# Ledger of designs, part 105: designed miniproteins, single chains, continued (3)

Each design is a single chain, and the fold is of that chain. pLDDT is the mean over its residues in the fold that is shown.

## One batch from the design tools (miniprotein)

Design m11641
Fold by ESMFold2-Fast:
Structure m11641 (fold): chain A 68 residues (1-68)
Amino acid sequence: MSALEIVELLLEAFRGVEPAALARFLGEQTGLDEAETERLRRAIEAGDVRTAAELIERGIKRQKELRS
């Protein structure tokens, strides 16, 4: 699945969760910095799945490179 599809599923599953808490959790899991986590929070609040997916994908790619 693409990052966009994964993020769409996550946002649907966590629809009732406070956006700040969800952004912090996802940011910690994907290694986003403070500025990226704040952008993710705003994207979640706005329902901007594309921006949220791009931020998460960036974090995952960075983590994958470190893990490899």
Scores: mean pLDDT 75

Design m11642
Fold by ESMFold2-Fast:
Structure m11642 (fold): chain A 70 residues (1-70)
Amino acid sequence: PPSTQQVEVVAEARRGPGESDEDALRRARERLQQTLETLRAGGLEVTVTETSESLEGDRATVRALVELTA
């Protein structure tokens, strides 16, 4: 049977001058998706089980709890 591993993938972006919190979150989400796509391209099945988003001042953080199956 395939091995399954649970990992947390984190992406961050900072709000620049004149940007909204949503602009920062969008960049963080894009960075997260790029990481997940890289894992899939490497031959892993990637299942996202949980996601969370947070804002701390000018910093947006997106986290995904992911199951990786080889």
Scores: mean pLDDT 83

Design m11643
Fold by ESMFold2-Fast:
Structure m11643 (fold): chain A 116 residues (1-116)
Amino acid sequence: EDSLLIRLLEAIREESTDGVITREDFLKAAERLIAESDLGTQAGLEMIRDLMLASLKDGDGVITVEEFEAFMRELGILDTPNGRALLDLLRANSPDGIITTAALDAVIAAMRAIEA
């Protein structure tokens, strides 16, 4: 079974149509998954959503690598070898510090490999 985080990232990828990940893409994906999920899964998704929103900076509507790093820190995964590898992969695929759909695809693939 895919983790809640992988399912959320895939849903965000589905909402992302212009090659970058926006705050609106994230909110649409999170709300859709929450509505489709059982009560236990909803609680987990709501927590992930709230942590991500707390990590977002106001201004441009796009999600930056810095904001995602803050989100990973709140999830407690940033200071792990796998968390650092995912952040490095995200940075390598986000040259302007803005998370692209290519960066998200790379992270989803890496997370699936880690969870296998």
Scores: mean pLDDT 74

Design m11644
Fold by ESMFold2-Fast:
Structure m11644 (fold): chain A 116 residues (1-116)
Amino acid sequence: SARELALKALELAAEASRLAEEALAAGPASREGAEAAREAAAAGTAEGGRRAAERAVGEAGRRAAEAAALGAEAAELGTKAAKLGEGYEALLGAGAAIAGVGAAVAGALAAERGAR
């Protein structure tokens, strides 16, 4: 249902934000890790995000890429919920999509912090 998709998207966005914080705490990512996280954030789909994240190496890079991939998945599911839902469910889905995009960006930025 639209509600179930929206709630799943919110859960994934929260997890992605937590992983982005862990990536920042882990220190600088390698260039390869930063590139993987950037590609995962830009993927716009759960599958694309996961494929990009598979190229990540090192602890910081892997956490950042995973955060970006989960954020992309949250954005995809939230957008789906917004299209399928009505009233409050559609608004919840849209909010989840925005949160997912924010989390994906946070993941990519966490990786970039140490790559320059």
Scores: mean pLDDT 78

Design m11645
Fold by ESMFold2-Fast:
Structure m11645 (fold): chain A 85 residues (1-85)
Amino acid sequence: SMAEKERLEKEIVKLILEAATNPSLDREKVIEEILKLLEKIGVEATEEQREGIENAIEAVRRLLELIAAGDKSPEVQHAAAVFEA
């Protein structure tokens, strides 16, 4: 059903976020779980899908690292002081 697909899609997004925020998680196991969820909604578990999942996790992780580093980086603190940001 459409409701089941939406629920599975939300679970996939949640797993990507959890993998991105917790580096202690077994990333391979999370990727495998996401691939299984994709298969349930009719998406073939290909190497391209696996690479896409890895890239999504890495992109979210890097964005969160930039946000965290921004609060402590001399450049961001200097910019905030100069521009009252």
Scores: mean pLDDT 74

Design m11646
Fold by ESMFold2-Fast:
Structure m11646 (fold): chain A 100 residues (1-100)
Amino acid sequence: SREELLELLERNVEKLRELAEEKAKELGFSDEEIEYVYEVIERVKEIALKLIEGEISPEEALAQAMELAREGIRKLPQASGFFTALAAMVQEIADLYREA
């Protein structure tokens, strides 16, 4: 249901924010790098929300999330696993949306 997808999105975003804070400390990220990571999390959240609300297709959501992940990997290669996890979250939500 829409409510289940929204709950999944909020839970995953919260976990990713916590992981971003821990990784930023571990890897010695600058304030600018931390700001960039949070900006990407918000953009991915907006993409997933638009998909859940039926404003964009699963294919469009996944394409946008993959492009953001590639951009993130180019700018912060040390956080590549994190950006891959963000794209994987959108793919999971897209797959569940298709099954509904």
Scores: mean pLDDT 84

Design m11647
Fold by ESMFold2-Fast:
Structure m11647 (fold): chain A 59 residues (1-59)
Amino acid sequence: TAVLRAIQHDLNLSDAELQELLDMIARGTSREELVAYLQERYGLSERAAEGVVDGLLAA
């Protein structure tokens, strides 16, 4: 919960955008696909996207 809130604040995500990321994880989207999505959608570096994915998977 605290990790999800930190990610939401850091990326300035709406509740709908955070839910979309959680739905991708629930559907079995791979770490590689999540990293690519975050880079393309939010303009994150590979390192920043990896950190976000690690946080989402740990929550």
Scores: mean pLDDT 79

Design m11648
Fold by ESMFold2-Fast:
Structure m11648 (fold): chain A 85 residues (1-85)
Amino acid sequence: TDGIYRILEGLLRNTKSVYDHYKPYLSDEERQKAEELLKKAEEIFEKVKESLKNGKIDYDLISELIKTIQEILDFINDVMDKREK
């Protein structure tokens, strides 16, 4: 339980770090979109924490969190690839 929590917390933290690093290269619209996805990831993470606190592993919530994190990273990567050309 604690292991899963720490991995997911670290993954979300690293995702925020990636966003902060690339934030200066993003347009206002792109920042808003990334921040909306980050807020969604944080909301899902809170639900995962609640599930784990109740002794339950909600694999659907964990899957949704991972998918949301991947969407953030893919979005930043796509924007950066477009600007490096």
Scores: mean pLDDT 83

Design m11649
Fold by ESMFold2-Fast:
Structure m11649 (fold): chain A 59 residues (1-59)
Amino acid sequence: SMSRRIVEEAARLVREGRGQELTERMKEYVKAGDYQTAMDLGVGELEAAVERTVERRLK
């Protein structure tokens, strides 16, 4: 789905160390009134953070 693609893209940006770019993209979508895309980007960021935390703990 479109939402899943956006989530995956956001997770990849976080993994690549491009969190500032992700933040700017989220701000632009919020300003444009596209709350759904902003939310999907946020979910991707959260998924990346959870995966990193689990990996660190299962070392």
Scores: mean pLDDT 84

Design m11650
Fold by ESMFold2-Fast:
Structure m11650 (fold): chain A 93 residues (1-93)
Amino acid sequence: SSVEEVKKLAEEKAEKGKKVVEEVEAAPSLDAAAQRARAEADEAIANEEDEKERELARKLLPAVMAVASLPPEDAEAAEYYALKLLDEEKKKE
């Protein structure tokens, strides 16, 4: 029962993180440093030679950017969402 409760909390945090990441992407930051960091990350991803790594990096980038810009509680939820995306890629192997 305790393990089931931990899994449920992780799933709920990942769901919250997905919504928070989507809200951040819908309302782009006006902070010049954040805009530059996003542009540099997008360029690095575009230069990735491995297609699978490139696609994974594209999926993770919104969550990583959200973690850097959000309050700790919302940043934690965004981290759980990023971990869920990584776990889903591992399951495809």
Scores: mean pLDDT 74

Design m11651
Fold by ESMFold2-Fast:
Structure m11651 (fold): chain A 65 residues (1-65)
Amino acid sequence: MKLTLKVTDVEVRPVGTKYEVTVTGEVLDENGNVVAKVTATAVDEDPARALEEAIAKAEEQAKKI
C-alpha cells in the first residue's frame, strides 16, 4: 500500500544557537483517507537542515504504518 505524507504544520523554535523544527503531518492512503497523524522533531544549527531531518523522520514514521 502506498502512503503519502501531507505536512500540515511546521513549527520553528530557536534553542540557544540551534533551531528546533517540529513537523506535524497526516498520512493519507491511496484513496486520500487520513490513516494516521505523525509528529517529528529535529535540532540543527541550520534551520533548513533541521527541517530536512524532521521531514525525513516523519516519512520514516509514515512507512511503519
Scores: mean pLDDT 81

Design m11652
Fold by ESMFold2-Fast:
Structure m11652 (fold): chain A 79 residues (1-79)
Amino acid sequence: PREAVEEIARALREFGHEELAEELLRRAMPYIERGDYKGALEAVQETLGRVPAPASLEEARRFLERLQPPVDELKKAAE
């Protein structure tokens, strides 16, 4: 779960959203540290909802490819 949040933050940085990546870590890590994976997932989803539309379909696909595995891992942990 911690590694999943870190991978999502890394993907945000790679796609030019460094400030959102830092905000994600600041908001989600306290939830991870206390075992509140549902809270962490909600923080992730709120942060991802603020990502602007990608410039191209190819960029959108690459971004989703990077996000899908760690988001799915966090969703599974939150269940």
Scores: mean pLDDT 80

Design m11653
Fold by ESMFold2-Fast:
Structure m11653 (fold): chain A 84 residues (1-84)
Amino acid sequence: ERKPIKEYIEEIKELIKDDPELQKVFNSLRGPVSEWSEEALKFLEEALKLLNIPSNQLKVWRENNVPGYLLAPLILEYLKKKKE
């Protein structure tokens, strides 16, 4: 079973604590879809590609107006894989 969303957010914050650019992108993704920057959307597209998740998932999330913070487990997995 998955951890609470807050646990994923805290782990992400620790991983990016020394990277202000990633902090800026992550804060953008935690807002509603209407507030997502071009950088945040590009970051999410890279995450989907690296994790072999179909790009139609991004469309589904946008159509359902999903808050970016609900994607925290996905973002954490991407950051861990991007390391190595």
Scores: mean pLDDT 74

Design m11654
Fold by ESMFold2-Fast:
Structure m11654 (fold): chain A 61 residues (1-61)
Amino acid sequence: SRMEEAKAAILEIVEAGYAAGLSREEILKQVADYLKTHYPDMPDEEQQRLVMEALAYYDAL
């Protein structure tokens, strides 16, 4: 689904950013920017949920 594709993409951004040594703040900015660019029609609540999932994933690394 579109939501599953978005989730897969943001988790990949987190993994790539973490491996590159980017800060938590920089990675979250990249996730937010990605969602605004590729999913501008996605409700803010869904975008916020995905950002929170990315944050939780980063904190688990």
Scores: mean pLDDT 84

Design m11655
Fold by ESMFold2-Fast:
Structure m11655 (fold): chain A 72 residues (1-72)
Amino acid sequence: DIEKLLAEAERRRAEMVARLRAAGVPEEEIRAIEDLFRRGLELVLRAGSREEFEEGLRLLEEAVARAERLLA
């Protein structure tokens, strides 16, 4: 269910961005994390192979890891 997946991804992105802003993270860093989410999600949605799908997931994981490092 793509609709459910997109809704969940957007909710998680919004929560993460809210936490980063509350922590005083610079807008430049927040935008970089949002770009990783956008690129990862687009690759997942457009994936024609397992490899492309896995690469999209890695980009999403990197966005989360980067946010967690900034919140530490």
Scores: mean pLDDT 81

Design m11656
Fold by ESMFold2-Fast:
Structure m11656 (fold): chain A 74 residues (1-74)
Amino acid sequence: PMATEEEVEKLIKELEEIAKKGIEEKLSTDEVTNRLQEKLQEFYSKYELSEEQAKRLLTTVVRSVTEAARLEAA
């Protein structure tokens, strides 16, 4: 069955939490990116996502990586 809006919001929050935890642990941008990409691929394999839902998860990863890079550079 297709993922619900509530499930997609939960997945987005999980990606954001992974990024936040990585930043708190002072991981490099590359390590944060790797963890987010692994989780994104896991979500794509486990859930039936629409194209729009999949794009929302990808956008969350891109935003999180950008923020990690900004904080690492500071």
Scores: mean pLDDT 85

Design m11657
Fold by ESMFold2-Fast:
Structure m11657 (fold): chain A 90 residues (1-90)
Amino acid sequence: MKDEVIELAKEIERIAKEELEKDPNNVFAQFVLRLAQGIIDAIKKGDYEAALELAERLVETLKSQPKNDFTERIIELAEKIIELLKKALE
């Protein structure tokens, strides 16, 4: 679980960094990158509740934005993180 969540969050980080290489002023890519890094840090500290809150915030924020391949990919990865963390917190 912990390693799987870190791997998923690193994939989100990678996707956000690729978007920032194309457009450094992409506010959504900057937001996604910060939240992905926050999830990784929270998991490394054993704070699964904080990691879950960050992942849920990421999904909710991106679902309020126009649908595109970037937002859909990040939502899909973040929803997998949420599922894994909810199972761990049961």
Scores: mean pLDDT 84

Design m11658
Fold by ESMFold2-Fast:
Structure m11658 (fold): chain A 60 residues (1-60)
Amino acid sequence: MSVIELLDEIIEKLKKNKYDQEAIDIVEDAKEKSEKASAEQQEIMEKSALDFEKKLEEEI
């Protein structure tokens, strides 16, 4: 899974669970940065996004 696809899934989960717009905006900003990032930066961002998604799944 690409970091962009992973961030899209996180945004969808945040919207489904009625999180604040500020939280959604943070993830949307991360997605925009990921689209412009180098391959190495995308790998780092993917790891961070996976950790964040895991935490969301534990809270849901």
Scores: mean pLDDT 75

Design m11659
Fold by ESMFold2-Fast:
Formats: C-alpha cells, sequence, structure tokens
Structure m11659 (fold): chain A 78 residues (1-78)
C-alpha cells in the first residue's frame, strides 16, 4: 500500500544514514580521531531524533530527510 511504501522509505533513509555515518566515523578514526569522535556524537544525537520521529505516527518523510540533510551539513563543519 502507499502508506507501507512511505514507511519503508523512512526506514530505508534511517538505515542508509546510519551506515553512512558509521562508515564516515570508521574512515576518520584512522586519520583524524578528534573528527571521528564528533561524527560519532552527531550520529548518536541524530539517530535519537530519527527514532523520536519514527515513533510519531504524524512524522513525514520530509521531516526525516530534513534531519538527515542537517546532520550531513554539520559533518562539513567538523
Amino acid sequence: SPAEEERLQIEMLKGSFEVYMSTTELVYSKIDPEKAKKIRELRDETMERLDELLADPNATVEQVEEVIEEAKKKIKEI
């Protein structure tokens, strides 16, 4: 159903983001441990926000995408 497809999209976005952040942390852990720690903290904070959104039946794909985009922008500031 359309509703199940939207839910799947949200779950895929969250999963892809977690993999992206974990991979980025791992890469930097070998060359810039300080940046790796900040990436881990950002991942943990963002994942908590995504879990809160996913627990909300009124949460939208757009809200999830905005949270992910903001986190990715913050990586560039680290």
Scores: mean pLDDT 84

Design m11660
Fold by ESMFold2-Fast:
Structure m11660 (fold): chain A 58 residues (1-58)
Amino acid sequence: MKLKSKYSEKDKKKPAVGVHPITRKALSKEDLKEYIENNPEAKGLGEKTREALIKDAE
């Protein structure tokens, strides 16, 4: 594969989408969903996204 049009969904590919080891224990389907929602809103800002996750876990 050379180049495919898969970068249309930057919100899902660009930001740090997924589960973080920081809140892996507390991160569930609902937490992961909110995390993904915060990721695109943070526009790829890992620091803010991470703080949001920790806040959910705390």
Scores: mean pLDDT 48

Design m11661
Fold by ESMFold2-Fast:
Order: sequence, then structure tokens, then C-alpha cells
Structure m11661 (fold): chain A 104 residues (1-104)
Amino acid sequence: VEEVRKRAEEAAKKAAETGEVQVVLISGFDREKIEAAMEAAVEVAKKTGKPVTIILEVQDDSEEKAREGYRYAKELADRAEKEVPNLRVFAGYSTKKSIEEIKK
């Protein structure tokens, strides 16, 4: 959780500084990790007031769990974007069995 929070904070800070989209990988479906990543991104966006665009990718060996993580991340993203106008969060998911990513 703490490691995911730090990675998300660093990614959001880099997005604010560069204007570039940053990817935050969450290994294994865990609601607490997704919440920690979202909270960090929200904090950086509010503190900087700069555009922050990140992609939260939920990776799990189980496609079903990866999709559950995607749905949860998308729900949190929609909520966060309504409260923080300069924050944009995209959600994605993948499995370790495939090198090809982006299952819609």
C-alpha cells in the first residue's frame, strides 16, 4: 500500500511538472492499493493546481479480478475528477499471461 502510494505520488508529480501522461501499475487486485493511488493523485493535483493525467492499470493473474479492479478504479476516477477539475484518470487492466494490454 505505502509503496503504491509513493509511486502514484511520484507519477502525479511528474505529470504535473511535465504535462505528460504517467502510468501507475497496481500489481494484484487490492481495493486499498487502488484507493491509495487515487488519494495520492488527488493530493498532488489539488496541491499543484496543474493538469495531472494518469493511467491506473490493474494487473492480476486472474482476468476476472483484473476487471474488478478496473471497475473499482474507474468508479473512483469518475468521483475524483468531479471534485478535482485539473485531474484526469484513465483506468485499465491486464493479466501477466498476456504481453498485449488494453482489454475493453
Scores: mean pLDDT 77

Design m11662
Fold by ESMFold2-Fast:
Structure m11662 (fold): chain A 94 residues (1-94)
Amino acid sequence: SVSEYVATQLHIVSLSEQQTVDAFLQTFQNILDSPSFDDAIDRRTVRSMDIALQRPQFASVRRDILNQMRQMVAASPHPTPAITAWIDSQIATL
């Protein structure tokens, strides 16, 4: 399933010991650029991103990551209402 695919991609990034901000954002960009991107992937990506960004290594750079993600969704070829609303809500609480 598409939700299983999205979860697997984000889980692989989450299990990397050398995971960098760049690797996380590249995975996010790959999801946005997917030709199968639809409203189901938009909603499922929110849950997966929320879990991934709770990792301790992102705590000090969370605002910068969220700001970059917001720029990426603004440039996305696909509508991303769920991801955009989630990013905006996260930034508002920082």
Scores: mean pLDDT 76

Design m11663
Fold by ESMFold2-Fast:
Structure m11663 (fold): chain A 115 residues (1-115)
Amino acid sequence: MELEEAMRRGIARVRAGETGFEIAERETARSRASVFIGRFDGVVVAGAALMRRDGTLVVGGGAFGAGDAEEHLARVLREIARALRAEGDEELAAAFERVADLARAAAEEFRAAAA
C-alpha cells in the first residue's frame, strides 16, 4: 500500500469517528519506511519511522492536540524525506513530504473541531 493512500484512508476513518489504525510500510533496497494514523481511546495518534540498512533509525509521532505533537510529526516526516533524498530515494522522499502535508492539514482540522 502506498504511504500517502494509507494516510488519506486513516484520516477519513478518524473523521468518521472510527477507532483503530491505518498502517503502511514501504521497502527499498536500502531502507524500510512506515506511517500510521488512527484513534486510540478518543485520541488521534500518528507516527512515522525510517530504518536504513546502515542501522540508522528515524522515528517520531504523537497525539494530535497534545502541545506541539503535530509540529513534531511534521518535522520528523520532513527529516525522513531529507534523508531519503540525500540517498537518491527521490520518489519515497516525495511521498513522505506529501504525508507530512496531509498530517498537518488533518491535525489543524481536528484541533479546530475540538475547540
Scores: mean pLDDT 75

Design m11664
Fold by ESMFold2-Fast:
Structure m11664 (fold): chain A 93 residues (1-93)
Amino acid sequence: KGKRGYFKAALDSLTPEQREKFLKESDKIFEEMEKKVREATEKYQDDPEKLERLSEEILATEMEKVADLLEKYSTDPAVREAARAMREALKQA
């Protein structure tokens, strides 16, 4: 599924100033995601199937936080629709 497409479309809808603010906050989300993936890898190194499932859950949680940030930093209806579409896609995974 083209979840990356929603993210790119949302970023393209932001002004340069809004995008700068969004990128600073999203950097913190990516740092948290990297930490969680590392912890999951260390904890479930002997269970690849569980690690794969947890990695998908971590990505879903990260994308939901990214969608929240897009709505926070943009009042553009197109950006808000992109964020909503991302949340709905994540719920159906």
Scores: mean pLDDT 73

Design m11665
Fold by ESMFold2-Fast:
Structure m11665 (fold): chain A 66 residues (1-66)
Amino acid sequence: SELEALREEMRELQRKIEEARIAKNHDEAVALSRELLGLMLKYAELQNDPRLSAAVREQLAQLEAG
């Protein structure tokens, strides 16, 4: 299903983000975190979860501002 595919994609991105952090590759970690937040927003919208959607949008805004 679409939700299962999104969950798998998010798990893979989380692994890559941790690898980038361990490698001290800040730029890559930020770029991957931005991608993860985009998928989380899509996941929240598909679940019709306005609280999660709002939280993800706030995190994305903070990431863009930093």
Scores: mean pLDDT 83

Design m11666
Fold by ESMFold2-Fast:
Structure m11666 (fold): chain A 91 residues (1-91)
Amino acid sequence: SSIAQQVLEQLRQLLAQIQASTDGREALKLAKQAEDLFDQHRSQLSPEQRRQALELLLEIWKEALRKAPPELILEAIGRVLRALGELLDLE
């Protein structure tokens, strides 16, 4: 659907912003925005689109984890594992 294409494009844009960011707290805020966007629209995505969104979300949280301040590393790890788990459940 057009909504699914918009969600995937917004996730790609958020990933690009996170990759360009030098601020770990900004990266985490953007990653949380990406997760909220995915969770809000997940029921409107086909299984294939959900897989693509989860692959993007996994990359988003991996990038955020790489930049995370020490006190937020465990939270970021948990989010990476959640995205990976949901992706594996689709296979």
Scores: mean pLDDT 87

Design m11667
Fold by ESMFold2-Fast:
Structure m11667 (fold): chain A 57 residues (1-57)
Amino acid sequence: DELIERLAKEISELTGAPLAQAKAAIRKVREENPDASEEEIKLKAIQEILAAQKRAA
């Protein structure tokens, strides 16, 4: 899926998270929010990754 790959790369570069983690976050957000826009998916995935990173620190 071109959309997932593109967003995952952008999120990985912005957050420092591995591509695999970024892809997993995007897939989860899309499954939970099927009507969400591309921008909403990106923002929700970033928030989820940042929250996970804060808990791990």
Scores: mean pLDDT 79

Design m11668
Fold by ESMFold2-Fast:
Structure m11668 (fold): chain A 85 residues (1-85)
Amino acid sequence: LKEELKELAEKAAEAIKNRDFETAVKYLREMAELAEPVDPDVAEELRRIAETVESLKPYIDKLSDEELEDMAKSVKERALFLIEE
């Protein structure tokens, strides 16, 4: 489970860097589904991260590559922190 969640977090971050917010949201939601039976609080936080990324879709053309790198790093760090145990 931890390795699966880590892999999904990496894929979500990579999707953000590639301006593919739809795929990033998909991976974050898959993480939440996997976490739900083990830790519902972690699943809820992962869903909130997905909703935040989804809310930024209309602004994708206004984000620089540097801003996407920062966002990808932030999302990955936050997701990995939630699943550290």
Scores: mean pLDDT 81

Design m11669
Fold by ESMFold2-Fast:
Structure m11669 (fold): chain A 106 residues (1-106)
Amino acid sequence: MSLIEFAIRFMAELNGIDLGEEPLLTRLSGPDSEEGVYRLSDEAFELLRSYLPEIEEREFTAGELLELLNEILLREGLLYRDEDGTLHLTEKGIELGREVNQQAPR
């Protein structure tokens, strides 16, 4: 499972939303593409749009998806930016990350 898919499923779990067991991301770009382009499932798209209603497209590069997820996590208080723009986990983000990791088989 990709880091991006894990982050989307984590956000869904925090909101009590069941996204099912189907892949949330489908890679559209070929293996020879310099940049990965992904399509969101309908459920993942609606979840992200609930935080960012300005989202009109379902297809994103990996970088664009990470930027969207970072914005959502910042709004939820799981990340913060320092004065240099560097992203850090909040204490809440660290604790929730531990709880999710404890539920995954090691």
Scores: mean pLDDT 70

Design m11670
Fold by ESMFold2-Fast:
Order: sequence, then structure tokens, then C-alpha cells
Structure m11670 (fold): chain A 80 residues (1-80)
Amino acid sequence: SSDFEDTLARAKQLLEKGADREAILRGIARLAVEQKIPLSKVIDLLNLSPKERELLRKAYERAVAEQAARQARILEKLLG
């Protein structure tokens, strides 16, 4: 929880400095999915614009799909 909040604080500073927003939001989305943090909680913590919320939602959906695909490949290898 605190480690995720510290990461979000750093990400917020980078977004304010005009760093690559899409890359930062993709990184946050992947971490949130791995930590089982719901999208609504991430949105609340970041106080994003409507456009940034849409980018985060798309990144989160992609991260969920990528995690599911990774789990499916692991299962396939275990089952032969």
C-alpha cells in the first residue's frame, strides 16, 4: 500500500514535468494489476483529467489482458 502510494507520488511529479504520460500511465496500470488494485482506486489517488483517465483505463484493460495471457501460457506449459 505505502510502496504503491510512494510510486504514485513519484509518477505524479513526472507527469507534472511533462514526461511521457502514456508510458507512465502504462507502468502504473501494470503495477496496479499485479498488486490487485482496482482501476477506480488508482483514478482516485492520481486526480487525473478526463483524457488521462481514458488513457489509464485503456492501459489497465491492456495490463489485465496481458496478465491473463501470461497466466494461460504458464498453465499450458504445466499441462503439456
Scores: mean pLDDT 79

Design m11671
Fold by ESMFold2-Fast:
Structure m11671 (fold): chain A 69 residues (1-69)
Amino acid sequence: LPKERNIYAEAARLVQEGRAAGRSDEDIIAEVSELVRRILTEMGAGEIVIEQGVKALEDMVRQYLAELA
């Protein structure tokens, strides 16, 4: 699908909105993981690709949240 690059923008938006709403880091990470899993599934990605993509983005979001602390 076009605009696959927007997945990182959506993840960053969820982090910003979650923090503004007072959500926990774990809740924010869970929402990002669900978004990524959903998008990759809708794109027809294989199970291994979905798991790798979810983990990679979880690690990136955890690092980002740690840097904001």
Scores: mean pLDDT 75

Design m11672
Fold by ESMFold2-Fast:
Structure m11672 (fold): chain A 112 residues (1-112)
Amino acid sequence: MEKADELYRKALEGSVIEGLEALVEMLQLGIDYAEQDPQKAKEIAKKAVEAFRTLRERAPPEVQPYLDQAIGFLEAAVEAPDDPGLIKGYLGMALRAAQEALEVARKIEKER
């Protein structure tokens, strides 16, 4: 409920790393909702798309391809039928892309 809105706000206000950490949590929340409430999972995916697009504007070039992958999978989840397995699959792919983006962002910050 308000957890998704709090994570969305954190994704927009923080650093790129803090934003990615919030988005990873938000995607995990979406996966948890997919079996119980596919519509709620899609609403979380829609908010995540907006947050990833905003974060991409601030992200290093090395991180951007992973953000683009996450956005693509989330847009697929939003457009998908209300099939819990299919939605969970797309959210899982977006989560993996977000985790890869976070690892790359953390390495860049430590090396620079």
Scores: mean pLDDT 86

Design m11673
Fold by ESMFold2-Fast:
Structure m11673 (fold): chain A 92 residues (1-92)
Amino acid sequence: NVDQGRSYFDQGMDYINQGQYQQASDYFRQAADYYLQAGDNRGASRAYNFQGVSYFRMGQYQQAIDSYQQALSLDPNNVFSRSGLNDTQTAQ
């Protein structure tokens, strides 16, 4: 649900701040799943965006692209995911 999604999202942000991008990606995946169960497509989009950021920082560009595309499928107005997708496609 939204409260559980937010809890996992906040933990993912903590892992990003620690430079632990693999852990961050796992927590953002769980956050997205809880947001989707709650019908919160914007929350899920935001979680997939930061999963993309996590993969990008690990140099896992295909996984970053997939995550940003998933974010845009849930919220086409997610300008951060659109920017991240463009940056990732040019980094390869």
Scores: mean pLDDT 89

Design m11674
Fold by ESMFold2-Fast:
Structure m11674 (fold): chain A 90 residues (1-90)
Amino acid sequence: MPPKEAQELATELVKAIGNKDLEKMIEILEKALSASKETQRAVIGVYDGLINKKKAEEIRKKLEELNTVEKLREEIKKYIEEIKEKIEKE
């Protein structure tokens, strides 16, 4: 089972995405950078599923490739930069 912290942060990210709250999405992703590997995996899954529209099988394969905390952090940092660029263009 995912840890409670992973479930809570992933749920907050789902809500922020649904509300199109770009600043809240950044806040949640920045929290994930300092969180457990399981929490980082959970927020990557949510972002790739809901923002990038990836299927569960594609997300699973990607998470198998992101097999270290460092690789997971690099992926989350990319998401933060993508959202920041979107805010700056508006």
Scores: mean pLDDT 83

Design m11675
Fold by ESMFold2-Fast:
Structure m11675 (fold): chain A 49 residues (1-49)
Amino acid sequence: SSGLYSHAKSLATTIKLSAELDKNISEEDKKGAIDYADSLLDSFKNYYN
C-alpha cells in the first residue's frame, strides 16, 4: 500500500540519518546500515512504483 511505502521511506531515512550522526559505531557498520536501508527501500520502490 501507499502507506507502507511511506513508512518504509521514513524508516530508511531515519536509519541513514542515525548512522551518519552516531560517532560510536564503526564506519563499516554505518555503511552496512545505510546500504541495508537503501536496499530495503529499493525493494519497496519496485513493488509500489
Scores: mean pLDDT 76

